# Ledger of designs, part 69: designed miniproteins, single chains, continued (5)

Each design is a single chain, and the fold is of that chain. pLDDT is the mean over its residues in the fold that is shown.

## One batch from the design tools (miniprotein)

Design m18390
Fold by ESMFold2-Fast:
Structure m18390 (fold): chain A 74 residues (1-74)
Amino acid sequence: MATEEEIRKAFREAKEKIVEYLKSKGYSEEEIKKAEDHIEQLEAKMIEWIREGKLDPNEVLEMIKKEIKEIEEL
């Protein structure tokens, strides 16, 4: 079973890769910060829904890992 810690770690890895990608494409610091804030809000919401039993933590972890792979292929 995926733990909350594993999900938070996966979101952190995704955020780091997204920030690196955006910097490589010449996005502004303001735009990068907005992307980081959006990811952090999504993380908080996903964790809340998992705690409420509305989301399967394993499915959330798999989704984040898929997004990381897609970013790595860019």
Scores: mean pLDDT 81

Design m18391
Fold by ESMFold2-Fast:
Structure m18391 (fold): chain A 74 residues (1-74)
Amino acid sequence: MTTLTIVAEQIPGGARVTLTLKDGDVEATAVFEAPGMSAEEAAEMLVRGAEAAGYEVVSREREGDRVTVVLKKE
């Protein structure tokens, strides 16, 4: 089972996104910025892309300027 964690944080001028992929003992992390987007907009765009790739949303949390979404795929 593969777990994808999306953390989107509001920064001046856009959002900063951290993607963490876990599959068994393998972990990969990518960090990028989305200029002109809110943290919510950036997270939603990535969630739609992940769902198109077969992932399902397990949890969604918002704490101030940070949005965290956890998705899973078998």
Scores: mean pLDDT 84

Design m18392
Fold by ESMFold2-Fast:
Structure m18392 (fold): chain A 72 residues (1-72)
Amino acid sequence: MEEAEKYYEKAKEALKKGDRQSAAVNAANAALELFKAGKYEEAKKVIYEMGKELGLSDEAIESVFASIKAHA
């Protein structure tokens, strides 16, 4: 998805700049677009990769993933 790719790139850029808030928001938007497209495994990978880089616990990452799934 072109939209998911744009959000993912923004998330990676924010992470490089140390902007944890923008990285989290853009990663969540990328995963949401992947969920809407039926790419559930890719959405899960994005959230887990970015969550680990942001220092989130596995439990917090699972909570974020569940929230995104609820909004898809």
Scores: mean pLDDT 79

Design m18393
Fold by ESMFold2-Fast:
Structure m18393 (fold): chain A 77 residues (1-77)
Amino acid sequence: SALDELQAQLLTEELSDEEKIGAMTQLALYLVTAEGWSDEEALAKVRDFGRSLGLSEELLARAVEAARAALARWKAL
């Protein structure tokens, strides 16, 4: 599943913070565009999932803002 793929990426020590933010952003876009979730539900899911895996609150805040910006850009297309 998309969550299993994100879990594998977020638990990889070789990934940078920027790459982890990218993976979380891609999941948020997938939940909204493919699964029909609201932006708020998708952002909350990504944040709560990352928190459950032990990611820092600072990284989660950056990831949520990046994902929100990406969702806004996608809707402008």
Scores: mean pLDDT 80

Design m18394
Fold by ESMFold2-Fast:
Structure m18394 (fold): chain A 88 residues (1-88)
Amino acid sequence: MEEARRLIDAGLAKIDTVDPALAARLRVRVDELFAAFEAGTLDPLRMIGEILRVIGELFDAELQGADPALIEGLRLVLEGLMLLLRAA
């Protein structure tokens, strides 16, 4: 759990250096997922949907030659979400 949050926090910090608005939107969505996990109400389909959105953002960023910090940040967020899904 703490490892998933650590990876996501590190990823969001990197994204914030390039796209603060995206970092803020991702922070809200991630915090909602962690709150649902802690409450025992986390829907696996909701988790899969969020993972797919981050994968889409990552592919779009790579295809458009985005800043490496954005690409690295999205990879870290994805890794953290995958750990959260495995723990659920």
Scores: mean pLDDT 84

Design m18395
Fold by ESMFold2-Fast:
Order: structure tokens, then sequence, then C-alpha cells
Structure m18395 (fold): chain A 60 residues (1-60)
């Protein structure tokens, strides 16, 4: 369903960002980013629910 797809896509994007961050940042820096990543993931779910899972995201 649309909600499950939106949640899965948002989670996949967050996981990909964390994986990329691990190449250039320490674990402590990544942990400091977690609240912002959580808010971004929740915002992405809302975007995907309204625009569909193919909606482009501007990732900060």
Amino acid sequence: DARAAAQAQAQAIRDAIIAALRGNHSDAEIQAMQPNLQRMQQAAVDVFMNGGVDTPLDVP
C-alpha cells in the first residue's frame, strides 16, 4: 500500500545517507546527525504519501 511503500522508501534513503556518511564522518558525528535524519525521514514519508515514491527529494 502507499503508506508502507512511502515508509520503506524513506527508510532506504535514510540508510543510504548513513552509509555514505560513514565514509567521511566519525560514529559520534553520525550520532549527532540522527535527530535531523529522523525528522528528514518523517518528512520524506509525508512527501511520498502526497507525491508518490518517485518524488525527488532535496537531501541536505
Scores: mean pLDDT 75

Design m18396
Fold by ESMFold2-Fast:
Structure m18396 (fold): chain A 112 residues (1-112)
Amino acid sequence: LREENIKKVKEKIIETAKEIAKEHPEIKDPEENVKLLLKKLAEEAGTDPERILEELEELKKLAEEGNEVAKEIYEKLLKIGKAISEKNEEKIEEEVEELVELYLKLVEEELA
């Protein structure tokens, strides 16, 4: 049941990332690709894109201050952004899979 929803979310992130790689080949900065990806996903989900960008800045700050979990998530997001910059569809799929797996592991560990 939850696995089907996770698969749909993952596929949507991958599709959006591939779309950005095709529509915005001029964007070479991984962080800018991450911001555009999060903004598009937030807009489609009916959430505030400005709020998601503020959450990304807070995540970056926590990572810089030595929060290991924040650093791991932020580094995974940058890897997705880099794969988008390189137009590497296979790498986009790999990095999104790893981010989703990391998120699920963190949620399970908090509930255990």
Scores: mean pLDDT 81

Design m18397
Fold by ESMFold2-Fast:
Structure m18397 (fold): chain A 83 residues (1-83)
Amino acid sequence: DEKKKLLEEIDKLKKEGKLSDKDYKKIKEIIDRGRYTIARFTINSIKEIDDPNIREILVDGSMLSTQILEQQGVTEEDILKRG
């Protein structure tokens, strides 16, 4: 289950101090909206970035991307069909 895996990974990142409470909440919201591709990309990127300011920018960008895709009627299933 991709949702369960993503939730477990962000819990671990928060526990390791790599995610602030604010950023954790934002990524969890992306996951809860079914945007697993965006969430996976964001999680993978955070794992490789030590600068907390850059991590925050990426999380904010991921939330914005989620909002734009929803406004345009693009589903997670549509994104997966393009891979």
Scores: mean pLDDT 85

Design m18398
Fold by ESMFold2-Fast:
Structure m18398 (fold): chain A 89 residues (1-89)
Amino acid sequence: ERSKEAIDRALELLRQFGLITDEEYEKLRKDGDFEKQVKKLAEIWGVDEEIIRKGLELLDKYTREDRSPEVMEEEKKINEEIRKQKAAR
């Protein structure tokens, strides 16, 4: 399930960037098979499947970051910096 979530999110990004069509997006999502989706993505981009797998693994870390301490820490830093800039005018 986790790899499928990462793939779905990667496919959404590809669609947003116009690298794949809505039709291609639907076809890839219907498959649901991680290996088949990786192969299809590699064929679409003309790259090695290994590159796709590594990219999806890295993307999974970012897209699954919800309430991790690291994410909350980064968000708090940004929020405090914004507040400081607003206060300083």
Scores: mean pLDDT 61

Design m18399
Fold by ESMFold2-Fast:
Structure m18399 (fold): chain A 80 residues (1-80)
Amino acid sequence: SAEEAAENARRMLDVAAKALEQQGRTEHADKVRALGPEVVEALRKAKPGEAVTFESADGVTTTLTREDVLLAGESKAPPP
């Protein structure tokens, strides 16, 4: 459902933000957390390594790759 997709998207963005925080990029992490759930759907449709720019409600732009979000949220086990 749209609600479940939005919740999963927020979790993926939080995981990506935590990865940036661990790299010392705290300001970038805060910008990522401000993005909406639609960002994850756009990144899922992006090609590997493709940089996509998003704008927050406050007009702040943030550039992300598919890998910044999807790989940060991957499980340790490979898909079956």
Scores: mean pLDDT 71

Design m18400
Fold by ESMFold2-Fast:
Structure m18400 (fold): chain A 79 residues (1-79)
Amino acid sequence: MTPEEIRELDRRVLEGDEEAERRLLELIREGHARLVLEHSPLVGARGAAALVLYERGELSEEEYEALRAELRAEAAALE
């Protein structure tokens, strides 16, 4: 899995591809959450990735709280 493959899935999700959306969520659960968090432009995908990494102990409480604040601000700007 590469950053370019994540961006291709994100592009398909934006085009309404439900299979691409489910594949992206599957990849987050299967150990690619960090790659999605770093390279996905989608706030929802990065939020799901951050939560999975936090639940696995791969993000500290401080890192997770900072990411949640950033994602919340980005989501509010898109509203």
Scores: mean pLDDT 78

Design m18401
Fold by ESMFold2-Fast:
Structure m18401 (fold): chain A 100 residues (1-100)
Amino acid sequence: MEELVREAEEALRRAREAIRAGDVRTAIEHARRAHEKAAELADLGHYEEAARLFEEAARLYAEAADVAEAQGDRELAREAAILAAASALGAVASRIEAEL
């Protein structure tokens, strides 16, 4: 658990750095790694940690979509927005499993 959380948090930090640099593709890649670690945590029954990490990944994908739109890359913005929705759904599902 702690190893997966640490890896996800590192990926989230790298995604935030990429967003600040305007590097949308790198931001999406690191947010994807965080999403994957959240999914692994959910598979292991760590739903509360998974929900938090899915929520953060969704937020970073949404920020990446905004940056891509500002750069005129509408295809990349749509891809990032879809990924944000997928991570948000993962968060909701994990919250339900965590016995709200």
Scores: mean pLDDT 89

Design m18402
Fold by ESMFold2-Fast:
Structure m18402 (fold): chain A 60 residues (1-60)
Amino acid sequence: MALDAKQAEGVAKALEGLGVLDAAEAREVSRRLASGEDYQAVADTLEGAARLALRGLGSL
């Protein structure tokens, strides 16, 4: 997955703003997406709304 750091940060901040991730979880999600991991791979480490939101983004 070819996300730049800015896009990865934007995704993580949006999920943190929705109350779905805390700050530490948002940083980890941002790091993993920026490193080229798939949305589905990152989503599989999460539960509930965060998992569904990342899977939805991966399908766009």
Scores: mean pLDDT 73

Design m18403
Fold by ESMFold2-Fast:
Structure m18403 (fold): chain A 82 residues (1-82)
Amino acid sequence: MLARVKVYVDGKLIGEAVTELEEAIKVAEEIIEKAFPGGKAVLTSVEEVDDYHTVLNYEVYKADGILTKKVGSAVVEIEVLK
C-alpha cells in the first residue's frame, strides 16, 4: 500500500515522497534529519485525521557534549494512496 509523505518545517514544504506505507515514517525521519545535519528526529504527537490521513509532529535534537539541544521542529503529513 502506497503513501504520500510531506515534511514541513516552519510551515514550508521541505520534502515530499511516495513510498510503501510501512516505510513512510522512516522516509519522513530521513527527510527531517537531512534538513538538520547531526540532528535526531523525535516524535512528539500523532493525530489520525481520518482513515487515510495522519499528522506527525517532531522535535529535532542535537548532541551538545553530554546534553541534548532542541534545534528545530517538523510536521509530517502521511496520506494513504489505496
Scores: mean pLDDT 83

Design m18404
Fold by ESMFold2-Fast:
Structure m18404 (fold): chain A 135 residues (1-135)
Amino acid sequence: DEARSAIDKKVEEIAERLTPYIKGELEAKEAGDRKKLEEYRKKAAELSLEGIESLRELIRKLNPSKETLIELAREYGRRAVDYARRALEEKDLEERARLLALAESYFLASQLLAREADAPDVIRELVSELLEIAE
């Protein structure tokens, strides 16, 4: 509903902001440019932290039910896993960066929603699934 729509939009905005820095990270890694890789990683981390704080403020303002927070945390966790898997199969650098930015943004949102719901086990399950993909 309205709260879900507002949160979805905010997560998508975070992903859009992250995409150019994740693309820069992938390009720097391919070129073996460690300095640029570190610069892009730092910028991505800064934007992720800013995005988390903005999303936290939005969630607290909307004050959704604990049940809604848990449901949305699980849904976003599943989306993060799906985007991460799709990114591994993607050969186009720009599309891979977009999928990775979506995966990261939905992962961060899922963790935040689970914390606001006081449901830490949801976070552990999501981290476990993502680690299986990364390895």
Scores: mean pLDDT 85

Design m18405
Fold by ESMFold2-Fast:
Structure m18405 (fold): chain A 81 residues (1-81)
Amino acid sequence: SEVEKLLEEAIKKLSEVSKRAAEILREAQKKAEGKSNREVLNEVKRAMAEIMADPSLSEEEKKKVEEIMRELIEKLEKIIS
């Protein structure tokens, strides 16, 4: 599906910045498996909050991760609307 493709693309981009951020989004993807697009979006938003609060990520890594996650959320919102 388009949603699965967007999640995999975002996870790949995150893995180049922070393996921890990629792991958090992968866990969110697993939790959202078989759920509605709205629930997928909610899980992605929770994952972003978890990543941004993670003390193991530097401020520079968080800035890059925020950009990737915001792009993913924006694309998912367009699919839901």
Scores: mean pLDDT 86

Design m18406
Fold by ESMFold2-Fast:
Structure m18406 (fold): chain A 78 residues (1-78)
Amino acid sequence: MIAEAAELGRRLGKEAAENPEKIKEMKDQVLEEARKSKSLSAMASLIFAYARELAKAGYYEEASEILTKGTKIIIEKS
């Protein structure tokens, strides 16, 4: 469900924000979960929730990167 995807994105984003060295690893996990999703809305919710937590912590470039890569996955599945 969309709510479950958003919650996963929030948890991974908070973990990455607390451990900046893990941002790349957590980003790869988010993109992998997005590719496995059967719902475009769930994919978008996961990606945006993750990016939002990074942006809140001041990691704007990393937030922008995940949104760009996430958009490509959404286009591939549309």
Scores: mean pLDDT 80

Design m18407
Fold by ESMFold2-Fast:
Structure m18407 (fold): chain A 81 residues (1-81)
Amino acid sequence: PRRLPPAEVLREYQIRSVAVVLYKARKGELSPEEAEEARKLVREQDPEILEEAEELAKSLTDEDVERILKEERELRAELLA
């Protein structure tokens, strides 16, 4: 059976995933409506995650986003394999 990552590690990945979504919305790659719905859902579930993701998104570059997406794809493949 596959071992799940610790909860804190999963939280860090959630923050990074949300930050990438916010970054793409800011670049115009997502509709404003999609970005607002994502913010609303995360804020209602865990406002701390949204706050940390918004702070992270402010410092992201295109290169950082590409790296994060690659790392998340690798982790997703590992989790689903």
Scores: mean pLDDT 71

Design m18408
Fold by ESMFold2-Fast:
Structure m18408 (fold): chain A 68 residues (1-68)
Amino acid sequence: SNEDAALSTAAQIGAVAAEWAAFRHPELADELREVAEKLRQYAKDPSKREEIGKALEEGAALVARADA
């Protein structure tokens, strides 16, 4: 279950990062909080590897756009 633990941890870290980004970018707060909620939900089910990967990439893209 090292893979499951790693995926759950990545989703949890991603959710925290998205929430911090929402605090820094109130204009994107709704979108970033939606990503955080998805990641928190996926952290409970690490079989959703592809969904976790997509949500992490979506959050990173939103932050990159905001910081551009």
Scores: mean pLDDT 81

Design m18409
Fold by ESMFold2-Fast:
Structure m18409 (fold): chain A 100 residues (1-100)
Amino acid sequence: SVEREERVKELVELAKKAQEELLASPEDAAVRLQYLAVLAELVDLGQVDLAVSLVKETAEQLKDTAPEVAVENLLLFAVYLKQKGQTEAAAELLDYASTL
């Protein structure tokens, strides 16, 4: 639907802003949870591959400055994906996290 398509576009822009905030303050748990919540809504709207791509891109940006935060975000999101029945996407994130 048009409403779903517009919400996906809005969430992508929110994810970019949340990524910028997370890169500036990776230690801030509230910023981290807000970022993951935006990705979770993308999954709920059927945008699983997009959400996986975004969290991997964020992990690449974080791995040099806050590697523990990068790995933790990947693991937390993989748990969420498994709970939503997205087993293949969860496995992809777990495999990716093991390379960091």
Scores: mean pLDDT 86

Design m18410
Fold by ESMFold2-Fast:
Structure m18410 (fold): chain A 88 residues (1-88)
Amino acid sequence: PSERDIRLDELLSMVRMMISVMKLELRRLEEKGDEKGAKIVAEGLRELQRLLERMEEARRRGDLEEVERLLKEALEVMKRTQKELEEL
């Protein structure tokens, strides 16, 4: 793989890790019966999954700039989800 391909894979791996963390958090909230928290995390998780699909498409095109832009959107989803949980 090229250096650019390695970088693209690293950026996608970051979003996959974010999804894994949110899946774990969703399960934890569901086990506690935190219905409001679970809904917030589930919505954030759906957004991250849609962003990952778009990143995989951009990666197929070798579009590093689009992958980096979508990663920034994923970070904003994580930040918004965390803020909404803290404001419950």
Scores: mean pLDDT 87

Design m18411
Fold by ESMFold2-Fast:
Structure m18411 (fold): chain A 92 residues (1-92)
Amino acid sequence: SSMAAAEERLEAALDQALAELEQVLNSNEISDEEKIRAAERFVGELRKLREEFPDSPAIPRAAERAARLLENSDLDSERVKRAIEELRRLAE
């Protein structure tokens, strides 16, 4: 169905975005500031997607995975802590 196809596309897009975020966070060629901005952009995009797909289980799963990626990063910033808090709220 068109709804099942939309959910599959959302899951694929979120999996790709998470893989890209993980690559950015693990890169030694990207600054901490750029890593923080990538995390903040991911949170903003996920929040918008939740408004479009409020019943999708893909969104809270992506939020949980992104929060873990940031918690396991060596980034030490209040902005990162705020991003983690927002992701944890999106995962609820």
Scores: mean pLDDT 87

Design m18412
Fold by ESMFold2-Fast:
Structure m18412 (fold): chain A 83 residues (1-83)
Amino acid sequence: MPKIYTGVVVDYEGNLPGVKIGDKVTVSANGVGKRAGVSILDKEGKLVAAGLGTVLELDEKNKRIVVKLKTEKGEGILTIKLE
């Protein structure tokens, strides 16, 4: 069963239109190198992006996850600070 992680975008690279630092992220992840479901909401609670990604890095001790995300609008790498 995938584990649900919540956090905020602290860095991003690539082309993910509408994604901003501080956006809220939910990641449904099965571990490093595995497929993840990702959804991103802006500060107003509007859905900015959703798609399937891959977990590149997961550091639960330091409250950090890095995912490569592909959406209908583009692809990028998100660094997320976990709650």
Scores: mean pLDDT 83

Design m18413
Fold by ESMFold2-Fast:
Structure m18413 (fold): chain A 100 residues (1-100)
Amino acid sequence: MEAEAEELMKRVEKLLNEVDQIISEARDLLAKATDPELQKRARYLLSQAEVLKGELEEILKDVRANKGDPAALETARRRIDILESQIKGLKAEVEKLKAE
């Protein structure tokens, strides 16, 4: 249980670092964008990244509160898997905007 909770916390911390990088890059794109459509896309990505950051912070709290609960840790793992997929998608969209 403790080792599993520690693994999940490390995964969330890694994803939080990735989301913070996405937020930083989206803010930079928004600041440099002169095209309204590019500004709209950058604002959307920033908003989505901030939502995912909030969800990751809540998962981290849940894991810390439920280190001895196998069902809670399994629920957290599934939530982390979904968020990891969503973060990869956002990262791809940010890289696509950077290339434009």
Scores: mean pLDDT 87

Design m18414
Fold by ESMFold2-Fast:
Structure m18414 (fold): chain A 107 residues (1-107)
Amino acid sequence: SKEEILKEVQKLVEEAVKKFNDYFTKLRELIEKSTDPEIQEKLKKLLETAENYFKEFMKKVQELIDKIRNSTDEEEAKSLFEEIKRLVDEAIQKMNKIYEEAEKLAK
Protein backbone atom coordinates (compact mmCIF):
# COMPACT_ATOMS: atom_id res chain seq x y z
CA SER A 1 0.00 0.00 0.00
CA LYS A 2 1.01 3.66 -0.41
CA GLU A 3 0.95 4.05 3.41
CA GLU A 4 3.43 1.15 3.80
CA ILE A 5 5.68 2.69 1.10
CA LEU A 6 5.63 6.05 2.93
CA LYS A 7 6.59 4.31 6.22
CA GLU A 8 9.52 2.55 4.51
CA VAL A 9 10.59 5.88 2.92
CA GLN A 10 10.48 7.54 6.37
CA LYS A 11 12.71 4.78 7.86
CA LEU A 12 15.18 5.03 4.95
CA VAL A 13 15.37 8.85 5.17
CA GLU A 14 15.80 8.79 8.99
CA GLU A 15 18.68 6.27 8.61
CA ALA A 16 20.29 8.41 5.88
CA VAL A 17 20.02 11.59 8.02
CA LYS A 18 21.67 9.72 10.94
CA LYS A 19 24.57 8.62 8.68
CA PHE A 20 24.99 12.15 7.28
CA ASN A 21 25.03 13.64 10.82
CA ASP A 22 27.79 11.12 11.69
CA TYR A 23 29.83 12.36 8.68
CA PHE A 24 29.29 16.00 9.74
CA THR A 25 30.44 15.17 13.30
CA LYS A 26 33.60 13.44 11.96
CA LEU A 27 34.36 16.34 9.59
CA ARG A 28 34.00 18.86 12.45
CA GLU A 29 36.36 16.74 14.59
CA LEU A 30 38.99 16.83 11.80
CA ILE A 31 38.64 20.64 11.62
CA GLU A 32 39.01 21.00 15.44
CA LYS A 33 42.10 18.73 15.51
CA SER A 34 43.85 20.63 12.68
CA THR A 35 46.81 22.80 13.76
CA ASP A 36 47.50 24.12 10.21
CA PRO A 37 45.31 27.13 9.26
CA GLU A 38 45.49 26.29 5.51
CA ILE A 39 44.40 22.67 6.11
CA GLN A 40 41.66 23.88 8.51
CA GLU A 41 40.34 26.24 5.78
CA LYS A 42 40.28 23.39 3.20
CA LEU A 43 38.49 21.10 5.68
CA LYS A 44 35.89 23.84 6.39
CA LYS A 45 35.31 24.16 2.62
CA LEU A 46 34.74 20.37 2.38
CA LEU A 47 32.26 20.58 5.28
CA GLU A 48 30.43 23.43 3.48
CA THR A 49 30.35 21.34 0.26
CA ALA A 50 28.94 18.37 2.22
CA GLU A 51 26.29 20.55 3.95
CA ASN A 52 25.20 22.11 0.62
CA TYR A 53 25.01 18.66 -1.01
CA PHE A 54 22.91 17.31 1.90
CA LYS A 55 20.53 20.32 1.63
CA GLU A 56 19.96 19.71 -2.12
CA PHE A 57 19.63 15.95 -1.49
CA MET A 58 16.89 16.57 1.13
CA LYS A 59 15.03 18.91 -1.28
CA LYS A 60 15.02 16.20 -4.00
CA VAL A 61 13.91 13.51 -1.53
CA GLN A 62 11.09 15.75 -0.23
CA GLU A 63 9.87 16.38 -3.82
CA LEU A 64 9.74 12.60 -4.41
CA ILE A 65 7.93 12.02 -1.07
CA ASP A 66 5.35 14.66 -2.07
CA LYS A 67 4.88 12.85 -5.42
CA ILE A 68 4.30 9.56 -3.55
CA ARG A 69 1.71 11.25 -1.27
CA ASN A 70 -0.13 12.66 -4.32
CA SER A 71 0.12 9.42 -6.33
CA THR A 72 -3.05 7.37 -6.99
CA ASP A 73 -1.01 4.51 -8.54
CA GLU A 74 0.84 2.09 -6.21
CA GLU A 75 3.27 1.10 -9.01
CA GLU A 76 4.20 4.79 -9.47
CA ALA A 77 4.71 5.06 -5.68
CA LYS A 78 7.00 1.97 -5.78
CA SER A 79 8.99 3.47 -8.68
CA LEU A 80 9.42 6.75 -6.75
CA PHE A 81 10.57 4.76 -3.67
CA GLU A 82 13.23 3.00 -5.82
CA GLU A 83 14.36 6.48 -7.01
CA ILE A 84 14.68 7.61 -3.35
CA LYS A 85 16.74 4.45 -2.55
CA ARG A 86 19.04 5.26 -5.47
CA LEU A 87 19.46 8.90 -4.33
CA VAL A 88 20.28 7.71 -0.78
CA ASP A 89 22.94 5.25 -2.04
CA GLU A 90 24.51 7.92 -4.29
CA ALA A 91 24.50 10.48 -1.44
CA ILE A 92 26.16 8.06 1.01
CA GLN A 93 28.85 7.27 -1.60
CA LYS A 94 29.47 11.00 -2.19
CA MET A 95 29.72 11.69 1.57
CA ASN A 96 32.21 8.79 1.93
CA LYS A 97 34.38 10.34 -0.83
CA ILE A 98 34.25 13.79 0.82
CA TYR A 99 35.26 12.24 4.16
CA GLU A 100 38.12 10.24 2.56
CA GLU A 101 39.42 13.49 0.99
CA ALA A 102 39.15 15.23 4.39
CA GLU A 103 41.08 12.41 6.15
CA LYS A 104 43.88 12.63 3.54
CA LEU A 105 44.12 16.42 4.06
CA ALA A 106 44.21 16.01 7.87
CA LYS A 107 47.14 13.54 7.73
Scores: mean pLDDT 88

Design m18415
Fold by ESMFold2-Fast:
Structure m18415 (fold): chain A 100 residues (1-100)
Amino acid sequence: ASPEEIAEALLQSVGALAKILKEVASEEEKREVEEQQRRILRAYLLWLSGQISAAEFQAIARESLARIEKIAKKAVERHPELEEEVQKQLEEARRLIDAL
């Protein structure tokens, strides 16, 4: 896959994770998840326009995913039935970031 295809798959994976989390998250947690999604999307657009490097995009995506993971851990503590699906999406997103 091209770096662009990997980045698009990452955006889709993060979007799927965010959708799961928003169904059970508090209003504060939903705002944080949405902020991290916007941060990754902005970094993607800056990378496509040549304003940042692929390495900078990867670093931003990794930091933003780490913040989403903290929310995911809290959500799974309240909703253990989501653990397998959340873990699968987190592992997929991490794998895609490492492939950038």
Scores: mean pLDDT 89

Design m18416
Fold by ESMFold2-Fast:
Structure m18416 (fold): chain A 95 residues (1-95)
Amino acid sequence: DVRARIVELLRAAYEAALAGDLEAAEEHLDRALELYMETLSPEQQEKLRQAWAEGKERMRKNLNRAQQLGALRATAVNMLDRLGAEDELAALPAL
């Protein structure tokens, strides 16, 4: 189940970011986005790939480590919301 795997990866990304593991959080988000792109048209895949690459570059240049961790948490939450993963969103650890 591709959706279940994406949700698992997004939860893992959120938890890694809460733990301060920037590298693991980014890796889990990269994998979640790659799986999500398989559900999209080629045009939508290119737009998402470009937007994520630009987002990562912007984070690296403009944000400190703590702000980058916050941005990765927000990205995971937004993607879970887009997938309608309400139960998983409710179960996420609080700050």
Scores: mean pLDDT 83

Design m18417
Fold by ESMFold2-Fast:
Structure m18417 (fold): chain A 83 residues (1-83)
Amino acid sequence: MEKLLEEARRAYEERFGEEVAEAVVEAVKLLAEAAGKELPDSADLDEKVLAKAAIIVYSAIKKQRPELAEKADALIEKAKEIL
């Protein structure tokens, strides 16, 4: 789990910056806690879980930074297509 989250954080940090990378990691942790389970190991982490985490992250960005709302909505729509 932690290795996959670190790889995802690195990829998002490279493309979108450190703040978004941190938000992605936090959203995945929150999803696991809400499910009442520890996060699975990296091999078991489903793309749908990552899509749900992305929706949470982009929803938070939209709420806190309304100037990014249009871009966040586009990314949320793409993530919903994975679900």
Scores: mean pLDDT 63

Design m18418
Fold by ESMFold2-Fast:
Structure m18418 (fold): chain A 66 residues (1-66)
Amino acid sequence: SDSIKQQVQNTGNQLSQDLKNQGQNKLAQQLQDEIQNVVNSITDSTTKDQAAQSLSKAVNKALESG
């Protein structure tokens, strides 16, 4: 579970940093908040595929609100 949390956090940090580099600070913050929700939802029973789907939904939700 910790490795899945780290993968989600690392991917989210990379995406957020790219948005910040483009001057999209508000969208980057919204994405970070959504990523934190995904990380907090990951349990020992969470699969890599489920985590990837949750991350994808988080990215889409941040983009909808940005």
Scores: mean pLDDT 80

Design m18419
Fold by ESMFold2-Fast:
Structure m18419 (fold): chain A 81 residues (1-81)
Amino acid sequence: SPMDTIRQMIGDIVVYHMRGSDYIRSGNDQQGYDYYNRAVNLVNQYRDYMRQNNITPTQDQIDFDQTVQNMVTDMRDHLSQ
């Protein structure tokens, strides 16, 4: 279902971000940046999925979207290309 897909995407974003942070903290910047890029890409896919499926965000999802925007900003500032 769309809600199961959203739940999976949210879970994966959190996991990729946490894993990326763990790698960077352990000095493995290459793996950390790879996970940050995966998290950023999944955030874009999550937002597009919500829009395309006309899913009205719940208050929890609105709060999560704000958290995600903050994560994306932090990741973007940390990534260099």
Scores: mean pLDDT 77

Design m18420
Fold by ESMFold2-Fast:
Structure m18420 (fold): chain A 65 residues (1-65)
Amino acid sequence: MQLEIDTTKGMAYIAAAVSGARVERETDGTIHVSIDELSEEDRKLFAETEKALAEAGLTLEVHLR
């Protein structure tokens, strides 16, 4: 089943949901998120987002700065 996820909308979702997160997209469809601190709520949000993006063939990577 093909789910159409607009990569730009996915990035906007992450940026809106996690205050202070910096979101960048790579040419291969990998989405990088940089954040200064990571709470338990942020960890749950990233886990759910990673699953949703993976179903669309995208990769999510989160980095602590």
Scores: mean pLDDT 58

Design m18421
Fold by ESMFold2-Fast:
Structure m18421 (fold): chain A 68 residues (1-68)
Amino acid sequence: SDSVLETVDKLVQALIERNIDPNTVTAEQIAEVAKEVGITAEQLRELAEAASNPEVSEKLKKAAEILE
């Protein structure tokens, strides 16, 4: 959905602005950045469900757990 793409763009841009590589980012870093830019645990779970890569999906689910 459009909202998922918007959340992806927001998260990726926030990571890049903080000099964090999206390809090597940890769940803890995702949770920290998400909190700073107003991305919720629920939105991270929606991204995880939309993710076709299982490793990315697991990482987003872990980030949502940390953020809660």
Scores: mean pLDDT 83

Design m18422
Fold by ESMFold2-Fast:
Structure m18422 (fold): chain A 119 residues (1-119)
Amino acid sequence: YEELIKELEELEKKGASLEEILETLKKLIKDDEVLARIVSEAVKLAQLKLIDELSSKGDYESMEKLRKIFEKIGPLIQEFLDSLREAARDVPLTPEEQKIVEKVANAIVSYVKKEIEKL
């Protein structure tokens, strides 16, 4: 997973698109079940991080923009998950997979912040 972590850190730094993030994950994670779990958990974590940051600042205008962005990207994420052969299992993530979830969430946060600036 060292190569994947490095790639995700580069995607975060450049504010890469959601599609680029998902394609990178699909290329580097060969297990569709693990991929589905990581993407699902990373999206939830990214939403929580963004809500916490914006609410702590009292930035309700950016919180409304956040809601609109997630309403737009939600179907794209669901289509991606539906394209995988295996349903995500209700199995705890390994410590290494948890670290990947954090990196994916950070890349998604970077992308969403860039999209908020455009609105």
Scores: mean pLDDT 79

Design m18423
Fold by ESMFold2-Fast:
Structure m18423 (fold): chain A 86 residues (1-86)
Amino acid sequence: MVEGKLELEESSPGVVRVTATFKNIDDERTVTIVVVSTSRGTLATALLRKPGEVKVLEFDVPRGETIELFASSADSPTKFLERLTS
């Protein structure tokens, strides 16, 4: 199982700093994590390889953009984790 959370902070007028945090709780398999903008598509991907591993991704997006977090592993369907609009 993977947990994901989004944190947003306005960094400059019209630009929002996004912090996406992923944690592999108990999955012994490699988990692929994906950060998606609903308007621009995939922004970032990374791998979590062991239980307890944490990955933090930070990037700037325009205000009003919707960001979604997903996780998938080889034997599991893609799991939606979180959605937030900047």
Scores: mean pLDDT 79

